# Designed miniproteins, single chains: the designs that were tried, part 18

Each design is a single chain, and the fold is of that chain. pLDDT is the mean over its residues in the fold that is shown.

## One batch from the design tools (miniprotein)

Design m604
Fold by ESMFold2-Fast:
Structure m604 (fold): chain A 65 residues (1-65)
Amino acid sequence: LDEVIERAAKAAVEKDFEGAQEAARELGKLVPKVDPAVLSLAVLEAYLSGDFEKAVKLLREAVEQ
């Protein structure tokens, strides 16, 4: 799980749109209890942030819902 969160954060801050979408899809499969809309929003916020540490925090907070 942590490895996927870090991959999603890295892809998002590097503006790798395709990689961010794939990581979001993988993350959704690993945390089926979390609303997919919440995960999608967190990935989008990470993508817009441009900061790896903030992106990781956003994704971890979304997962721990």
Scores: mean pLDDT 74

Design m605
Fold by ESMFold2-Fast:
Structure m605 (fold): chain A 89 residues (1-89)
Amino acid sequence: VSPAQAAAIVTAAQLYLIGLIEDVRLGRPLSAEEAEALAELVREAAKVATPEELRRLREQVEELLRLAEEKGLASPEALEVLRETLEAL
């Protein structure tokens, strides 16, 4: 993949993660579909990410999982997708 494509993929995953974290903080439930879309973006980003970018992605997925569990704003299915995503990083 080109450097520009790699940067775009990582940026897309990071922005989507930030958006979901903000949504959950505001009390918006995380759907299984959103969790699956995130999982796909993170998997693609992990293939091209630098070690530092990969570490940040892990931290952000961990934060989303923690917030969703703490607030009770995700189905068991969505939480499982987030856990599997984190384990694959």
Scores: mean pLDDT 86

Design m606
Fold by ESMFold2-Fast:
Structure m606 (fold): chain A 118 residues (1-118)
Amino acid sequence: MKEVKEKHEKLTKDDKAREAARQATLDGDDKAKAEVIETDMEYTLARLPERLERYLSQMSDPEKQKQVREIFERARETAEEARAAARAGDVKRAQKLLLELVGLEIRAIGLVIDSQLA
């Protein structure tokens, strides 16, 4: 119990620190924006396997688990494309891919909630 709570608090603090860093660079030049997006995508890619395992552990429906795995695979591809766009200095494309990634995350969360309410 204590270890799970500490991990949750650390993730929440890390997410807040990243959001603050992103907000601080929104008024910056495109190079600064691209660097933030690249860093965010590298962190997202590193955490995707752990997040997938956590989501799957909260579901018992094999069909919904399959849908979540498909969403996470698309999220991985989208994050890799966003990182590549940021590295190329294409901030507009990187930002568009970030919005697509957020949409995929909302869909995955919805499937987990549906599994818990059923």
Scores: mean pLDDT 78

Design m607
Fold by ESMFold2-Fast:
Structure m607 (fold): chain A 65 residues (1-65)
Amino acid sequence: MNWSEAISRAIDALRKGDKEKALENLKKAIDEAGFDFAVNYIRNILETLGDQKALDLLDEIVKTL
């Protein structure tokens, strides 16, 4: 899986509230593209979409890393 596919899967999981799948795909994206790039890319997409629940879940997951 490339970083782009991992990010797309992480965004989908975050928007569905699936913490386990979000964490799995976020870890894959971090491994391929690095922490700052992966987290900031996902955060920017979610901010553009106005998805506050997904942003809150991302922040919760990031605190555990």
Scores: mean pLDDT 86

Design m608
Fold by ESMFold2-Fast:
Structure m608 (fold): chain A 82 residues (1-82)
Amino acid sequence: IPAPPVLSPEQLEHALAVLHEEAAALEGRAHPDPVEGALAAIEAARAVAREELARTTDPAEAAALRSQLALLEALEAQIRAA
C-alpha cells in the first residue's frame, strides 16, 4: 500500500474548504474557523473509516480503508503544521 501523497498548497486549500463545508453541513452549524471545521470533518471521517475497517471482511476494502486513514492523518498533520 503506497504512502499517502503530499498535497500541494492548492490541493490543501481546496481540501480545507471542502472539509469546512462538510463539517458545517454534518453538524448543522457553521464553524467560526474553517481550520476547526476541517479538523472536525477529518475526525468524523476517521471515525467512520475505523468502524468500516472493523466490519469489513474484504482484504482489498480493508487496504483501501487503511489508505484513507493514512491520508486523513497526513491532512491533519499538514493543517496543524500550517
Scores: mean pLDDT 69

Design m609
Fold by ESMFold2-Fast:
Structure m609 (fold): chain A 88 residues (1-88)
Amino acid sequence: KPDEVFDELYELAKAYINNDEETLKRLAERFGTSVEEVKKAGKLIIEEAQRVVTNYYKKQGQPEKAEEVKKNPLKAIEDYRKLVDELR
C-alpha cells in the first residue's frame, strides 16, 4: 500500500539524515541490498522532498519556510509527509 511504502521511505530518510548506521543496516537487510545503496536512496528521497516542499512554500507566499526546508532536510521530509497526506 502507498502509505506503508511512504512510512518505510520516511524511516530511511530520517536514518540517513541522523547518520543512524544501525537503522540503515536493518533497512539494507530488510530490502536485500547494501547500506551504500540505502544511503543513495535516502539522499534521493531527501532531494525530492526538499524540491517539492520548497516549491510548495514559494507558491504559498512563504519564502522563509522555503529557505528553512532547503537547510533542514528533516523538516523537508516531515512537511513532505504532511503534504502527501493532505493531497489524498
Scores: mean pLDDT 79

Design m610
Fold by ESMFold2-Fast:
Formats: structure tokens, C-alpha cells, sequence
Structure m610 (fold): chain A 75 residues (1-75)
């Protein structure tokens, strides 16, 4: 179902942004590598917002988008 797909996409995006944030903090990623990964996360979040109108998922999507903006300013 679209709701189940949106939940999987959100879970995957959160896991990836958490790992990327840690790798950036530990100096394990170049700026170019970080920008590519953050772009992939942004794509997943846009798909969640396209597939779901659930307020809880949309709020989580906005939180991830804010984290992406903050991480881009750090690289």
C-alpha cells in the first residue's frame, strides 16, 4: 500500500541521515560524498510527501528536511 511504502521510505531515510550525520562528524566522508548521500535522502523524503498525507509522517519528513539543511551547512 502507499502508506506502507511511505513508512519504509521514511524509516530508510532516517537510518541513512543518522549514519551520514555520524560519518560527517567523524570525518569519514568528503564534501562531495556527503552531498551525494544527502541528495539521496532528500529524494526519499520528497517521495514520502508525494505518497502520504499522514500528519505524523509529514512532520517527520519536515524534521529530516531541516536536518539535511543543517548538515549541508556543516560540509
Amino acid sequence: SPMEEAKILMSTAVKLVDATEQDIAEGKLSKEQAEIILGWVEGRIKEVKRKSTDPELLEKAEEVEKRLKELREQI
Scores: mean pLDDT 86

Design m611
Fold by ESMFold2-Fast:
Order: structure tokens, then sequence, then C-alpha cells
Structure m611 (fold): chain A 90 residues (1-90)
């Protein structure tokens, strides 16, 4: 399903962000991942599924932060942008 595909894409994106968290490319990787998610959300017709994908992505980021894999500031910025996307869909 598109939701399952989206969840797999979110998992891969968070993995890439974690791998680049301490590099000069961290901000760029985050920006590209958020842009890709926005485009994917436009293809999800079910509003509930779109919200579930955003909530799932927020949880992945919170788990990575809790595990010490992401800087607090980077995680907070990503969550803020995702919460903004959630409000636009609601």
Amino acid sequence: SRLEYGKEQAEEAVKQIVENAESEDAEFVVERALEALKKLLETIKDKKEALELIEYTIRLIEEARAAGKLPEELADKMIEELEKLKKEIE
C-alpha cells in the first residue's frame, strides 16, 4: 500500500539522517527528506493514512533522539516541521 511504502521511505530517510547527523550534510539530508515526504503525502488520498504516516515519522525521530542517535536541536526542528505538515492536513 502507499502507506506501507511511505513508512518504509520514512525509515530509510531517518536512517540516512542518523548516518549524516554529525556531517556538514545533515541539514541538506533533512531538507531533502522533508521535501520527499511532502510530495509523497500529496499522493495519499486517505487523510487518516497521511496523518498516520506523519505520526509514524515523528515516532521514528523521537526514538532515534532517545537512543542518542540524533542531536536534540536537529530532532526538534524535524518534529516541528512534521507537526506543521500535520496541521495542514487536519
Scores: mean pLDDT 84

Design m612
Fold by ESMFold2-Fast:
Structure m612 (fold): chain A 88 residues (1-88)
Amino acid sequence: DRAALLAEQRELRARALARVAAGEDIADVLDELAATHKARMYELIRKERPEEFEKLEAEVDAKMAEILAEGRARADEARAALLAEIAA
């Protein structure tokens, strides 16, 4: 169920935020979160669309790489902004 998947993702995100707040490396937390989401997406595709899995696997990998690149770019921008504020 889509609603259950969204609830699961919110819980995982809340745990990730708590880990970052506790001082864990943001990159490590993001990598672990991405791996968890990827595994869950593959599980869903295998269950719902097994005949399309091979094509969708490549598409999911490409989309996950793009999302991670965007997330890292946003994190780098936020870091630069914070450093600029500290320097002021």
Scores: mean pLDDT 71

Design m613
Fold by ESMFold2-Fast:
Structure m613 (fold): chain A 65 residues (1-65)
Amino acid sequence: ARREALLAIAELLRQGRHEEAFALAREKGLVPADAPRDPILLAKRVAVELLELGVPVPQFALPRD
């Protein structure tokens, strides 16, 4: 399901597994194959999609500086 895919991508990004996160996002059609490999932009897209599905993201730990 879309929700499960988004949560899996979010968890991969949280763990710093950026290549796996982008591979999964491409497989699920969330980003085009030629999309820039920017983990911050991917994280924002995933967070927005999860919020639109009513899923809270407060437990999604991104580095905060």
Scores: mean pLDDT 70

Design m614
Fold by ESMFold2-Fast:
Structure m614 (fold): chain A 61 residues (1-61)
Amino acid sequence: LSEEERKIIESAIEMGLQFSETVSDETVLALLESLMEKEKVPEHVKKLTIERFKEEIAKRK
């Protein structure tokens, strides 16, 4: 991963975790996918972002 791709992933995870305080995990995943589509994020970066978000949710439960 490039430095730019890593920053995108970290920012998306932070945003997703903030949303998870107020909405369901399923809703947050849908929002992250929509944002990444809007920003034209590469498919491999989207997959990594979703996987890391699921890991962070699992750690917090």
Scores: mean pLDDT 77

Design m615
Fold by ESMFold2-Fast:
Order: structure tokens, then C-alpha cells, then sequence
Structure m615 (fold): chain A 107 residues (1-107)
């Protein structure tokens, strides 16, 4: 099912050491994050929504991952190790979702 395949992709991303900074939301004391980011999201929150059956399509999952990516891209310093990791993580996520997106387009 979409849910099982989406959870497998998210679990693979969550297991990557470089994803540590996006697994959970930043501390409430991170005033810059909470000032800049209007729709906060973490990988664990996206996973919980998939597990709850709230995500119905691969496209919806991609849009949540893109929102997470754009939130952190706005917050992180360009060229920082976290910013570089964010670009790799998002490219990896898109590549992993491509077969599911293609199935939706073919049907």
C-alpha cells in the first residue's frame, strides 16, 4: 500500500545520521526558527500523519517534505553542514518517491 511504502521511505530518511536536525522540531528557545517558520514540520510529524492515514497520495507526501525543506532552507545559514545535508536529504526523498509518483501518473 501507499502507507506501507511511504513509512518505509520515511524510516529510511529518519535512520540517516545527517537527518538528526529535522527528526523533531527545534526547542521553543530557538526564537529565530519560531519567528521565521509559520508552518513548522518535522520528519516524525510527517511519519505520524502517514501512519494515521492522513496522507492519501505520494504527491501529498512530497508536498509535506517540500514544506519541511523550504522551512529549514529559510532558517539555516547557506553553506552550513546542515544546509548541505538538507539538500541531499530532499533529493534523496524525491528520488525515493519517484516510483510512487509515477504509479499515480500512470493510473
Amino acid sequence: SLRERALAILDELLALPEAAFIRDLPSASDTEFWRLVKEPLSLNEIRARVEAGEIKTAEELLRLLELLYLNYRMYLEPGSPEAVALERLYRRARAALEPLLEEDRAS
Scores: mean pLDDT 86

Design m616
Fold by ESMFold2-Fast:
Structure m616 (fold): chain A 67 residues (1-67)
Amino acid sequence: SREELEAELTRLLVEHLGLSEAEARELARNPGSDRLQNTLVRAYIEGRISEEVLQRMSRLIRQLLAL
C-alpha cells in the first residue's frame, strides 16, 4: 500500500540521513519532488549514503510514483 511504502521510505530517510520524522514524512509523501531528488543526490555525493541505500530508496520512490 502507499502508506506502507511511505512509512518504509520515511524510516530509511530518518535512519540513513538523520532527518526529523516530520521532514522525512513530508519528503516520502512527495516522492517525485525536486527536494527529495536533490537531498538524495547530495547525500550520495557527500558519502552519507551508500549506493545500496540509494538503490533501495530509489526502488521505493518508483513504487510510490507507480501508484
Scores: mean pLDDT 88

Design m617
Fold by ESMFold2-Fast:
Structure m617 (fold): chain A 70 residues (1-70)
Amino acid sequence: LTPEERKRLAELLLKGAEYAAKLKAHFQAQGDKVAATVGAAAAQPYYDAADFYAAGKKELEARAQELLEQ
C-alpha cells in the first residue's frame, strides 16, 4: 500500500469505529431500558450486541493506528 492508500484506509476504519461506538451506545441504552422494565435476562442480547460493537470499535482503531505508523 502507498502512504496515500494507507491514510485513506485508516480514515475509513476510523469512520467505521465511530459508527461502532454509536451502535454500542444504542444497544447499551436499549439493554438498560429492557433490564428496568422486563428484567436482566431479557436485556442480555442487547448487552451482548453492545459488547460486540465495543470490541469492533477497538479493533478498527488499533488497525487504523498501525496503518498510520507506517
Scores: mean pLDDT 86

Design m618
Fold by ESMFold2-Fast:
Structure m618 (fold): chain A 90 residues (1-90)
Amino acid sequence: MEKQLQLVDELIATLKEAKANNASAQEVVDKITPIIVELEKLTTDFEVQVQLGIMQIVAGVSLLTNASGAEMTDRLLKVAEQLRKYLEEK
């Protein structure tokens, strides 16, 4: 669990940095994809898998609808913060 929490904290930090730097939606996806892939490798928890799936859907829909990096980042931060709370309370 500690490694999953560390990766979620890294994900949240990466998203906050991307927002502060006005990163594009594509730049956000490129930065977070390695972190999400590592989380997927570590988890057997269905709730974690669902939250990671939601993040992938949000990223994909944001790219398809040409959403701004800020819009994508705000949506992804909401999901990442929910995932962090779930892991912390477990």
Scores: mean pLDDT 83

Design m619
Fold by ESMFold2-Fast:
Structure m619 (fold): chain A 142 residues (1-142)
Amino acid sequence: GPLAGVRVTIINGNPEFEPLAQEIAAQLRALGADVTVFTQDSPLADVLEALAAADLVIILSEEDGEITPHVALILRELSRPENAALREAFRGKPVVVVAKTKETGEELGRELEALGADVTTLVNPSADEIVAKALELYRRKA
């Protein structure tokens, strides 16, 4: 498929996004991608390793108009001086931010861009819109 061998990491910081995350994962896998989905209960070390190894990252992170605590913790760990090698692996990496509000999406996007990511923010997108954007971003890097 068009995403054969592409490694996609989905980080879902809010359980309310679980149906959306599952639909995105199913569609990307149907296109040939190797998809790993992380939740708020996922070990931080596993998430950081997958972020460094991923070709594309999708982050679903908004609860009550704020960046979810789990995603905030991931951003904090990536920002630590000890994790310079992880940040280098993250530089130029395509990241799709999925938010309920423009304000929270733009805040998360700014923090990810400060870490060197190539960020695209989507507000209240469908799974189809997220998958279409993921394909667009991957084609720009391939």
Scores: mean pLDDT 84

Design m620
Fold by ESMFold2-Fast:
Structure m620 (fold): chain A 55 residues (1-55)
Amino acid sequence: DAIERLYTEGRKRGLSDESIESQVSNLRMALIGVTDQKEIDEIIEKILEQMKKKE
């Protein structure tokens, strides 16, 4: 589950659950038509990097 992965990786990076939850919709939109696990991981990493840049 990509959403579970976003929470796990975000928590490891010290992001708040509130901040992670705010990006769930963006992750769902970004994953439309995406089935490759490597691409999913790259999308999650990009979201996490964007969040850290704002915090």
Scores: mean pLDDT 77

Design m621
Fold by ESMFold2-Fast:
Structure m621 (fold): chain A 100 residues (1-100)
Amino acid sequence: MMELYTLELYDPEKGKISTVVLTENIEVVKSTDMTEEQIEKIIEEAKKLRKEYGVSMKEFATLWNARNGHEEDLDEMIEILSKKAKIPKEEVREAYEATR
């Protein structure tokens, strides 16, 4: 079965979550309430991180969703960033908290 990855954007002012579902090959399966421009930006970021850092779609979905309100994925996001960028986990966490 082909793996599918759901990526979410939370708009705190509207209280709404928009979603896009992508394949491992970064192909759009479906979207809900997400603009074409937002989808294109997500695809470009996924392709860039795969090319530069070898980030998989599973890793990208974790990074994306943790950044967009999924606190349950935060520890996994920090581990992925630490391993790919070779930065200590504590420094990744501090950088994330500083951007809040």
Scores: mean pLDDT 72

Design m622
Fold by ESMFold2-Fast:
Formats: C-alpha cells, structure tokens, sequence
Structure m622 (fold): chain A 65 residues (1-65)
C-alpha cells in the first residue's frame, strides 16, 4: 500500500501519492533525470525519490501479476 511505501521511505503519504501519479503518467523508462526532476518538484532528496519510485514500481507490478 502507499502507507507502507511512506513508512519505508520516510516520506508523507501525500508525497508518495504524488510520486505514484508521476510514475503512472510517465510513458517513458524511469531515468535518473526523471528521479532528479521529481525530487526537485517535491523538495525531497534524489535518494528519497529513487527509493519511493522503486517501491511504487514494485507495487504497480504486483497488481499486474
């Protein structure tokens, strides 16, 4: 769930939800530039953005199985 991603990354559930929306709207591969832009827009570190994106991608893939 998004709450679990928030706990794992130390981000608010609201921030995690925004990351999920950005990942779902992104039609291209997840790149370092995508992570950097997302971190800048949300005012978080690139490391936090990378971890949250990885966890959200895993969550979305789990639903497709």
Amino acid sequence: SLSEVAELTGLSERTVRRIKEAVEKNKEPITAEFIRRLAEELGISEEQAREAVQEIVALLLRKKK
Scores: mean pLDDT 78

Design m623
Fold by ESMFold2-Fast:
Structure m623 (fold): chain A 113 residues (1-113)
Amino acid sequence: SQEEIMEKFKELLDKISDLAGELWEAALDESLSEEELEELVKKLMKEIESLLEEIKKLMSQMSEEDQKEAKELLEELAEILDDAIEKMKKLNLPEIVIKALEEIKKKIKELIS
C-alpha cells in the first residue's frame, strides 16, 4: 500500500539520520587513528548509500502527492546536514567526514531534483 511505502521511507530516512550522527561522533573521537577514521567513514558511507538506493526505489513507487511529502522530508534532512557541515568546518574537524556529509547531501539533492 502507499501507506506502507511511506512508512518504510520514513524508517529509512531515520536510519540515514542515525548514521549521519555516527559520522559526527566519529569526527569528534580523538581516540581514532587516521586509518581507523577512514575505515569507519567508508563503512558508514556504504550503509548510507545502500539506504539512499532503497529510498530511490520506494519513491519511484509513490503517488505524486506522497513523492512531494518525501521530497519535503529529504529537503529537511539536507538542511540539517548543511548545518552540520558548516559547524564541522568552523570546528576544523576531519575533512574526510566533512566530504562524506557533503556527498550524502549531494545524493539527497539528486533525489529531490
Scores: mean pLDDT 90

Design m624
Fold by ESMFold2-Fast:
Parts: structure tokens; sequence; C-alpha cells
Structure m624 (fold): chain A 57 residues (1-57)
């Protein structure tokens, strides 16, 4: 459904932000806080994907 699609899109956006933060840390452009933030965004993305799955089930 449309709502599940929106949740999956938001989850994908959060994963992209997390990857951006991890790359900045690898390049020495950000501190360990970037990794902590990436983990939070990745966890939130997983929750949104789980919600989308429940809406489709």
Amino acid sequence: GAEAKRLRAEAERLKEVAEYLRENYKKGKAGPEALESAEVFEAEAQELEALARKLEA
C-alpha cells in the first residue's frame, strides 16, 4: 500500500544518511559521534521496514 511504500522510502533515506556519516568517519572528516548517529539511523530504518511489512501482511 501507499503507506508501506512511504515507510520503505523513509527507511532507504535513513540508510543513505547513515552511509554518508560512515564514509565521513572513514575519511577522517567526522568523529566517532558520526558512527553513533549512523547506528541510530540504521536502527530506525529497520523499525520502519518492520512497520511497512506489518502493513503489507
Scores: mean pLDDT 85

Design m625
Fold by ESMFold2-Fast:
Structure m625 (fold): chain A 97 residues (1-97)
Amino acid sequence: MEAKEKLEELLKRLIEAAKKVLENPEDEKAQEEFLDALIELLLFQQEVAGRSLSEEELEEVKKKIKEQWKDIDIKELAEKAVEEAKEALKLLEEERK
């Protein structure tokens, strides 16, 4: 139950950060906030899947992910993230009912 609450919190943060990127795709602060939220969600999903990472390994993975995504269309990534996160939130809400 706590894991679902954390997932819901991370999904809401991702949607909020992604919306800021969609309003101003050239805002570096909005881009960093969005990438951080997306990375936190991915790392949480890895933890739930039974992969326990140390703090040092988490920092290394975060750095590698950001480096791999430097050339990606940030606006397209943000649009996709909003859609997928909204769908995931609906599924979580329906499961609670």
Scores: mean pLDDT 74

Design m626
Fold by ESMFold2-Fast:
Formats: sequence, C-alpha cells, structure tokens
Structure m626 (fold): chain A 57 residues (1-57)
Amino acid sequence: MKYVVSEQAGPGFLELLGLKPGDELSDEQLEKFARHLGLSREQAIELALRNGGIRAV
C-alpha cells in the first residue's frame, strides 16, 4: 500500500520529512516520522491517517 501527503498535512509534518501535499511517502520517511514521535511505524501511520496528514492510495 502507498501513502500520499494530504492537503490537510500540518507544516511541522511537511518540514520534518521535506515533503509537500501530493508527495508519496517512502518507507524511510514513514520510519523517520515514527521515530520522531516515539511510535511504531503502524502507530505513526494510524495517527497520520486519523489526523488527515496522509491518505492511502
């Protein structure tokens, strides 16, 4: 499954990963996000989906 940055993504999320809305997230970028939050990859993905920062494609 692939994940894309949504238009609702916060500026902190975009700055942390060096991404913009519409960009596809790599596995490395998902791991960086999870590490930054102190969460597992699965927990970080769930949080970002719930907060509207990313969407599944």
Scores: mean pLDDT 81

Design m627
Fold by ESMFold2-Fast:
Structure m627 (fold): chain A 93 residues (1-93)
Amino acid sequence: MKVVLIYPAVDDPERQAGLDAVVEEAEKDLKENKGYEIVERRAVPTEEGLDKAIEEAKEKGYVPRLVTPPPELLTPEASRLVLHGIQKLAELQ
């Protein structure tokens, strides 16, 4: 299974570093424990960017997967973006 990892970009360097570590662990889990191939990691700063990332992944025949980091790593804007992504992916199932 070919997967594109999508996650929020945060305008906070300390939180971004923690978020990058969460994304690396998610990629490792998907590769080692589930046998998925991660073809791309995409940080998205906006709802439009997230929608585009999902659409581009699907056009290429890849599975879009949203990384849901711990709340302490998210700004209020990034938290809203994650909720939007969860809803968007649920509507596609």
Scores: mean pLDDT 80

Design m628
Fold by ESMFold2-Fast:
Structure m628 (fold): chain A 58 residues (1-58)
Amino acid sequence: SEEEYQKIKDFYTTVRKWSQEVADELAKSFLHAERKDWKGTSENNVKAQELLAKEKEG
């Protein structure tokens, strides 16, 4: 649900202190996993890792 999506984003931004962009991609990955769309799950997870790596450079 949208409420669960926001809770996941809040967790990653508050606990992990990752950017909202990284949290958004991870939340999308979780939604794909709920639909058993493993390809979508993997794609959003990879994008989250790439964004996190880029943010760590700055």
Scores: mean pLDDT 76

Design m629
Fold by ESMFold2-Fast:
Structure m629 (fold): chain A 76 residues (1-76)
Amino acid sequence: LSEAEKEALREGMVAVLAASGSDMSEEERVQSVEKALETEEGIEHLLGLLEKASKSKDEKIKKAALEALAKIEAAR
């Protein structure tokens, strides 16, 4: 992934985690996503989570995931 794609993925995953009501603070969500972005395996995992979230029954989670995927596509 390019730096722009990684940035879009980071922002998108933080938004999805916030919408999902995780017990993590915003700072912890950012740190968790940034750590995953350090490896190719972590990047693939985050992309899989975004795709799953885009099919969520929760409108906020679905919207956040779709916006993230659109930004990643635009960064290509």
Scores: mean pLDDT 78

Design m630
Fold by ESMFold2-Fast:
Structure m630 (fold): chain A 113 residues (1-113)
Amino acid sequence: MKKIIVHLGIRADPSKPEEAAERAAELVETTIQALADSVPKDTEIHLRISVSGTPEVAERVREAALEAAKKYPDIKFKVEVRQIDDSPEALEAERARAAAEGETYFREVEIKV
């Protein structure tokens, strides 16, 4: 059984939380689909998502990730969503954590609406 840890960082525009939440949800769904399509069946994927934005964006991301993961029963998805501050210190701490855990993929996306 192959295990991979994937980190996805999302920086959402807090001025339009509803629109940013939906765009973040679409990004997460697309990411889960791409990961599922790129790995063998029975792969364990630990998807760790860090969201800087309002609590509403983080909750929408969590909902979308769990729903998308259910579409791929042959892939063992473990999804963790963390809300972080959009401060340089918080972003650097998250990158350091990702590096320390030996993640095989790191991507940071800024969502402007």
Scores: mean pLDDT 75

Design m631
Fold by ESMFold2-Fast:
Structure m631 (fold): chain A 65 residues (1-65)
Amino acid sequence: GVRAALRAFDVDGDGLLNSGQLAGVADLVFGKPSAEALAALGAAVRARGGRLTVDEAVDLLRRHV
C-alpha cells in the first residue's frame, strides 16, 4: 500500500519525506500523475519546510492524486 511505499522511499529511516520521494511514490502507486498534481504536491511540501511525515504524505497524496 501507499504507506509501505512511503516507508521504502524513506532511505534515511527518519520518518520524513521530501518532494522527490513523494513524487516517486505517487508515480509507482497511482500511475503517472498529472503535471498539476506534481506541482501541487511540490508546493505543499515546500510550504511545510521541504519535509513531511509519512502520515502527512498519505494525506497529501489522497488530496492531490
Scores: mean pLDDT 74

Design m632
Fold by ESMFold2-Fast:
Structure m632 (fold): chain A 97 residues (1-97)
Amino acid sequence: MLEKTREGLKEAEELLKQGKLKEAAEKLIEAIESVERLPRELQRRAVELIDEILEKSTDRETAELVLEAAKTLLRRTEDYLLGIGAVLRAIGKLLEL
């Protein structure tokens, strides 16, 4: 279970390095959804990936996928402040586009 999530996060990271932002966001959503609760170490990695994809996003479609990733993180984390923070940053980016 956790291994599948770790592999998914690593794949999202590689897609992000390749500039495939939409595919990275979609993979990140799948990775987070693969578990009912995300452990703290993977929560931090997921937030870092959300923030990096969001920073590099120039189109509304990609930013909306990052918002879905942030909402998925919020549903899978006990750290609601971390999850809410990610959602608010994604909404802020959408308002700039």
Scores: mean pLDDT 84

Design m633
Fold by ESMFold2-Fast:
Structure m633 (fold): chain A 86 residues (1-86)
Amino acid sequence: SMEGLELAERALRLAKEALEKVEKNPNMSREEALEAGVTAGVAQLMAAVARTVDGSGGRTGELAEEALRLADKASKKAEEILAKYA
């Protein structure tokens, strides 16, 4: 569906944004790392919903799976940054 595709495209944009943020500044503040982690989490949820709406196949499924992969990478990097403040 168009709605599922749009949601997957938005998830991918957010996942890329979160990943770029944590990759560009691995010494970012705790607050910035939390924001990046939240953005990655939102991307994961949106991608999961898109896959539920349109299924795991086709364009929507491909974009959602890429978004999940990038969001997971961003989340792990954000967690590594946050661990420095613990």
Scores: mean pLDDT 87

Design m634
Fold by ESMFold2-Fast:
Structure m634 (fold): chain A 63 residues (1-63)
Amino acid sequence: MELVEALKRLADGQNLTPEEGRRLRAALDKDGSGTITREEALAVADQLDLSPEDKARLLALFE
C-alpha cells in the first residue's frame, strides 16, 4: 500500500508530498481533531502490518 511507504518515509524523517500527507492524516486522524495521536498511529501501523523496525521508528516520532 502507498500508505505503508509514506509511513516508512515519515519514520525515516523524510518529507511527504502534500497528497501523501493528506491521505496519511485522513487514515490516522480517527478522532477528526486535525492532530494525530500516538495511539492512532499505532492502530494504523498494526492494521498495515508494518515491520517491528518501521513501527518502532514511527512511534519514536511521538516520544
Scores: mean pLDDT 62

Design m635
Fold by ESMFold2-Fast:
Structure m635 (fold): chain A 62 residues (1-62)
Amino acid sequence: LTPEQVGALVEATTPAGLSLAELTEILGDEALARELMRRYDRDGDGVLSPQEVGDLAVAHAP
């Protein structure tokens, strides 16, 4: 992930979280969006919560 992609994900995050479709749109890469969802969607509900997006941002931000 680039810092710009991480920033875009954080900015786009609502209290309801981010769906796979929203991740795909923001990242421009469906395979990357699916991989992130698989790793950070701990509940397996198909949505990244704000906390999960935060964990992703910390793991990938320089």
Scores: mean pLDDT 77

Design m636
Fold by ESMFold2-Fast:
Structure m636 (fold): chain A 78 residues (1-78)
Amino acid sequence: LTDKIQEVIAEFVDRLEETDPEDTEKIKKLIDETVDEVVKLLKELHPEEMTDEIEEKLKKEFRENLLKRIEERVERLK
């Protein structure tokens, strides 16, 4: 599971590097797509524990986590 999630994150980072940093809408869409993919993987692994409320909470938390990682990376590269 961790390896698959790491692969999804790596794909996200690679696509982000090829995206215009000023194209905020495209970056936002990439984040949303990545979050949806990770949540889908978690739901497939633990369907009995994945309620709609938990799914929405995980989407929000994971999206916030990705945004923080992007901010940290941008800050480091400056």
Scores: mean pLDDT 73

Design m637
Fold by ESMFold2-Fast:
Structure m637 (fold): chain A 71 residues (1-71)
Amino acid sequence: SAALELLKYAEEVEKLAEELKSEELKKVAEELRQLLLDVSLPSAKQISLEEFEKKIKELEEKIKKALEEME
């Protein structure tokens, strides 16, 4: 499920943030958890598949930027 994949992704980013001591990656993990809430609670927020894919791509770009800044 999308929710399970997001949870795993958030956990992996959180672990990476802790290992690299990156505040930017911690923020990305928090945004991933927020996105998980947006897709897991149908009565709270509803987003389209297109918007969901856009959000994932934006978060992937933030991860790339954070890693580049550490090099």
Scores: mean pLDDT 71

Design m638
Fold by ESMFold2-Fast:
Structure m638 (fold): chain A 65 residues (1-65)
Amino acid sequence: SVVLPTETERRIERVVVRLLNEPDRPWTLAELAREAGMSPATFTREFTRLVGLSPRAFLARLRAE
């Protein structure tokens, strides 16, 4: 069931929007995690859970790697 976005979901959505707008920027996992206000481990787990792809896989898809 779809519910209203949590704070975690809003933070991940903000990162997704930035990646869509700046896919060629040399993003690091640490930089993305910092943008979300999370540790790299927490960010990777929550991003993968909500998006269905790891941050690296999502960027690769946007860049057509």
Scores: mean pLDDT 81

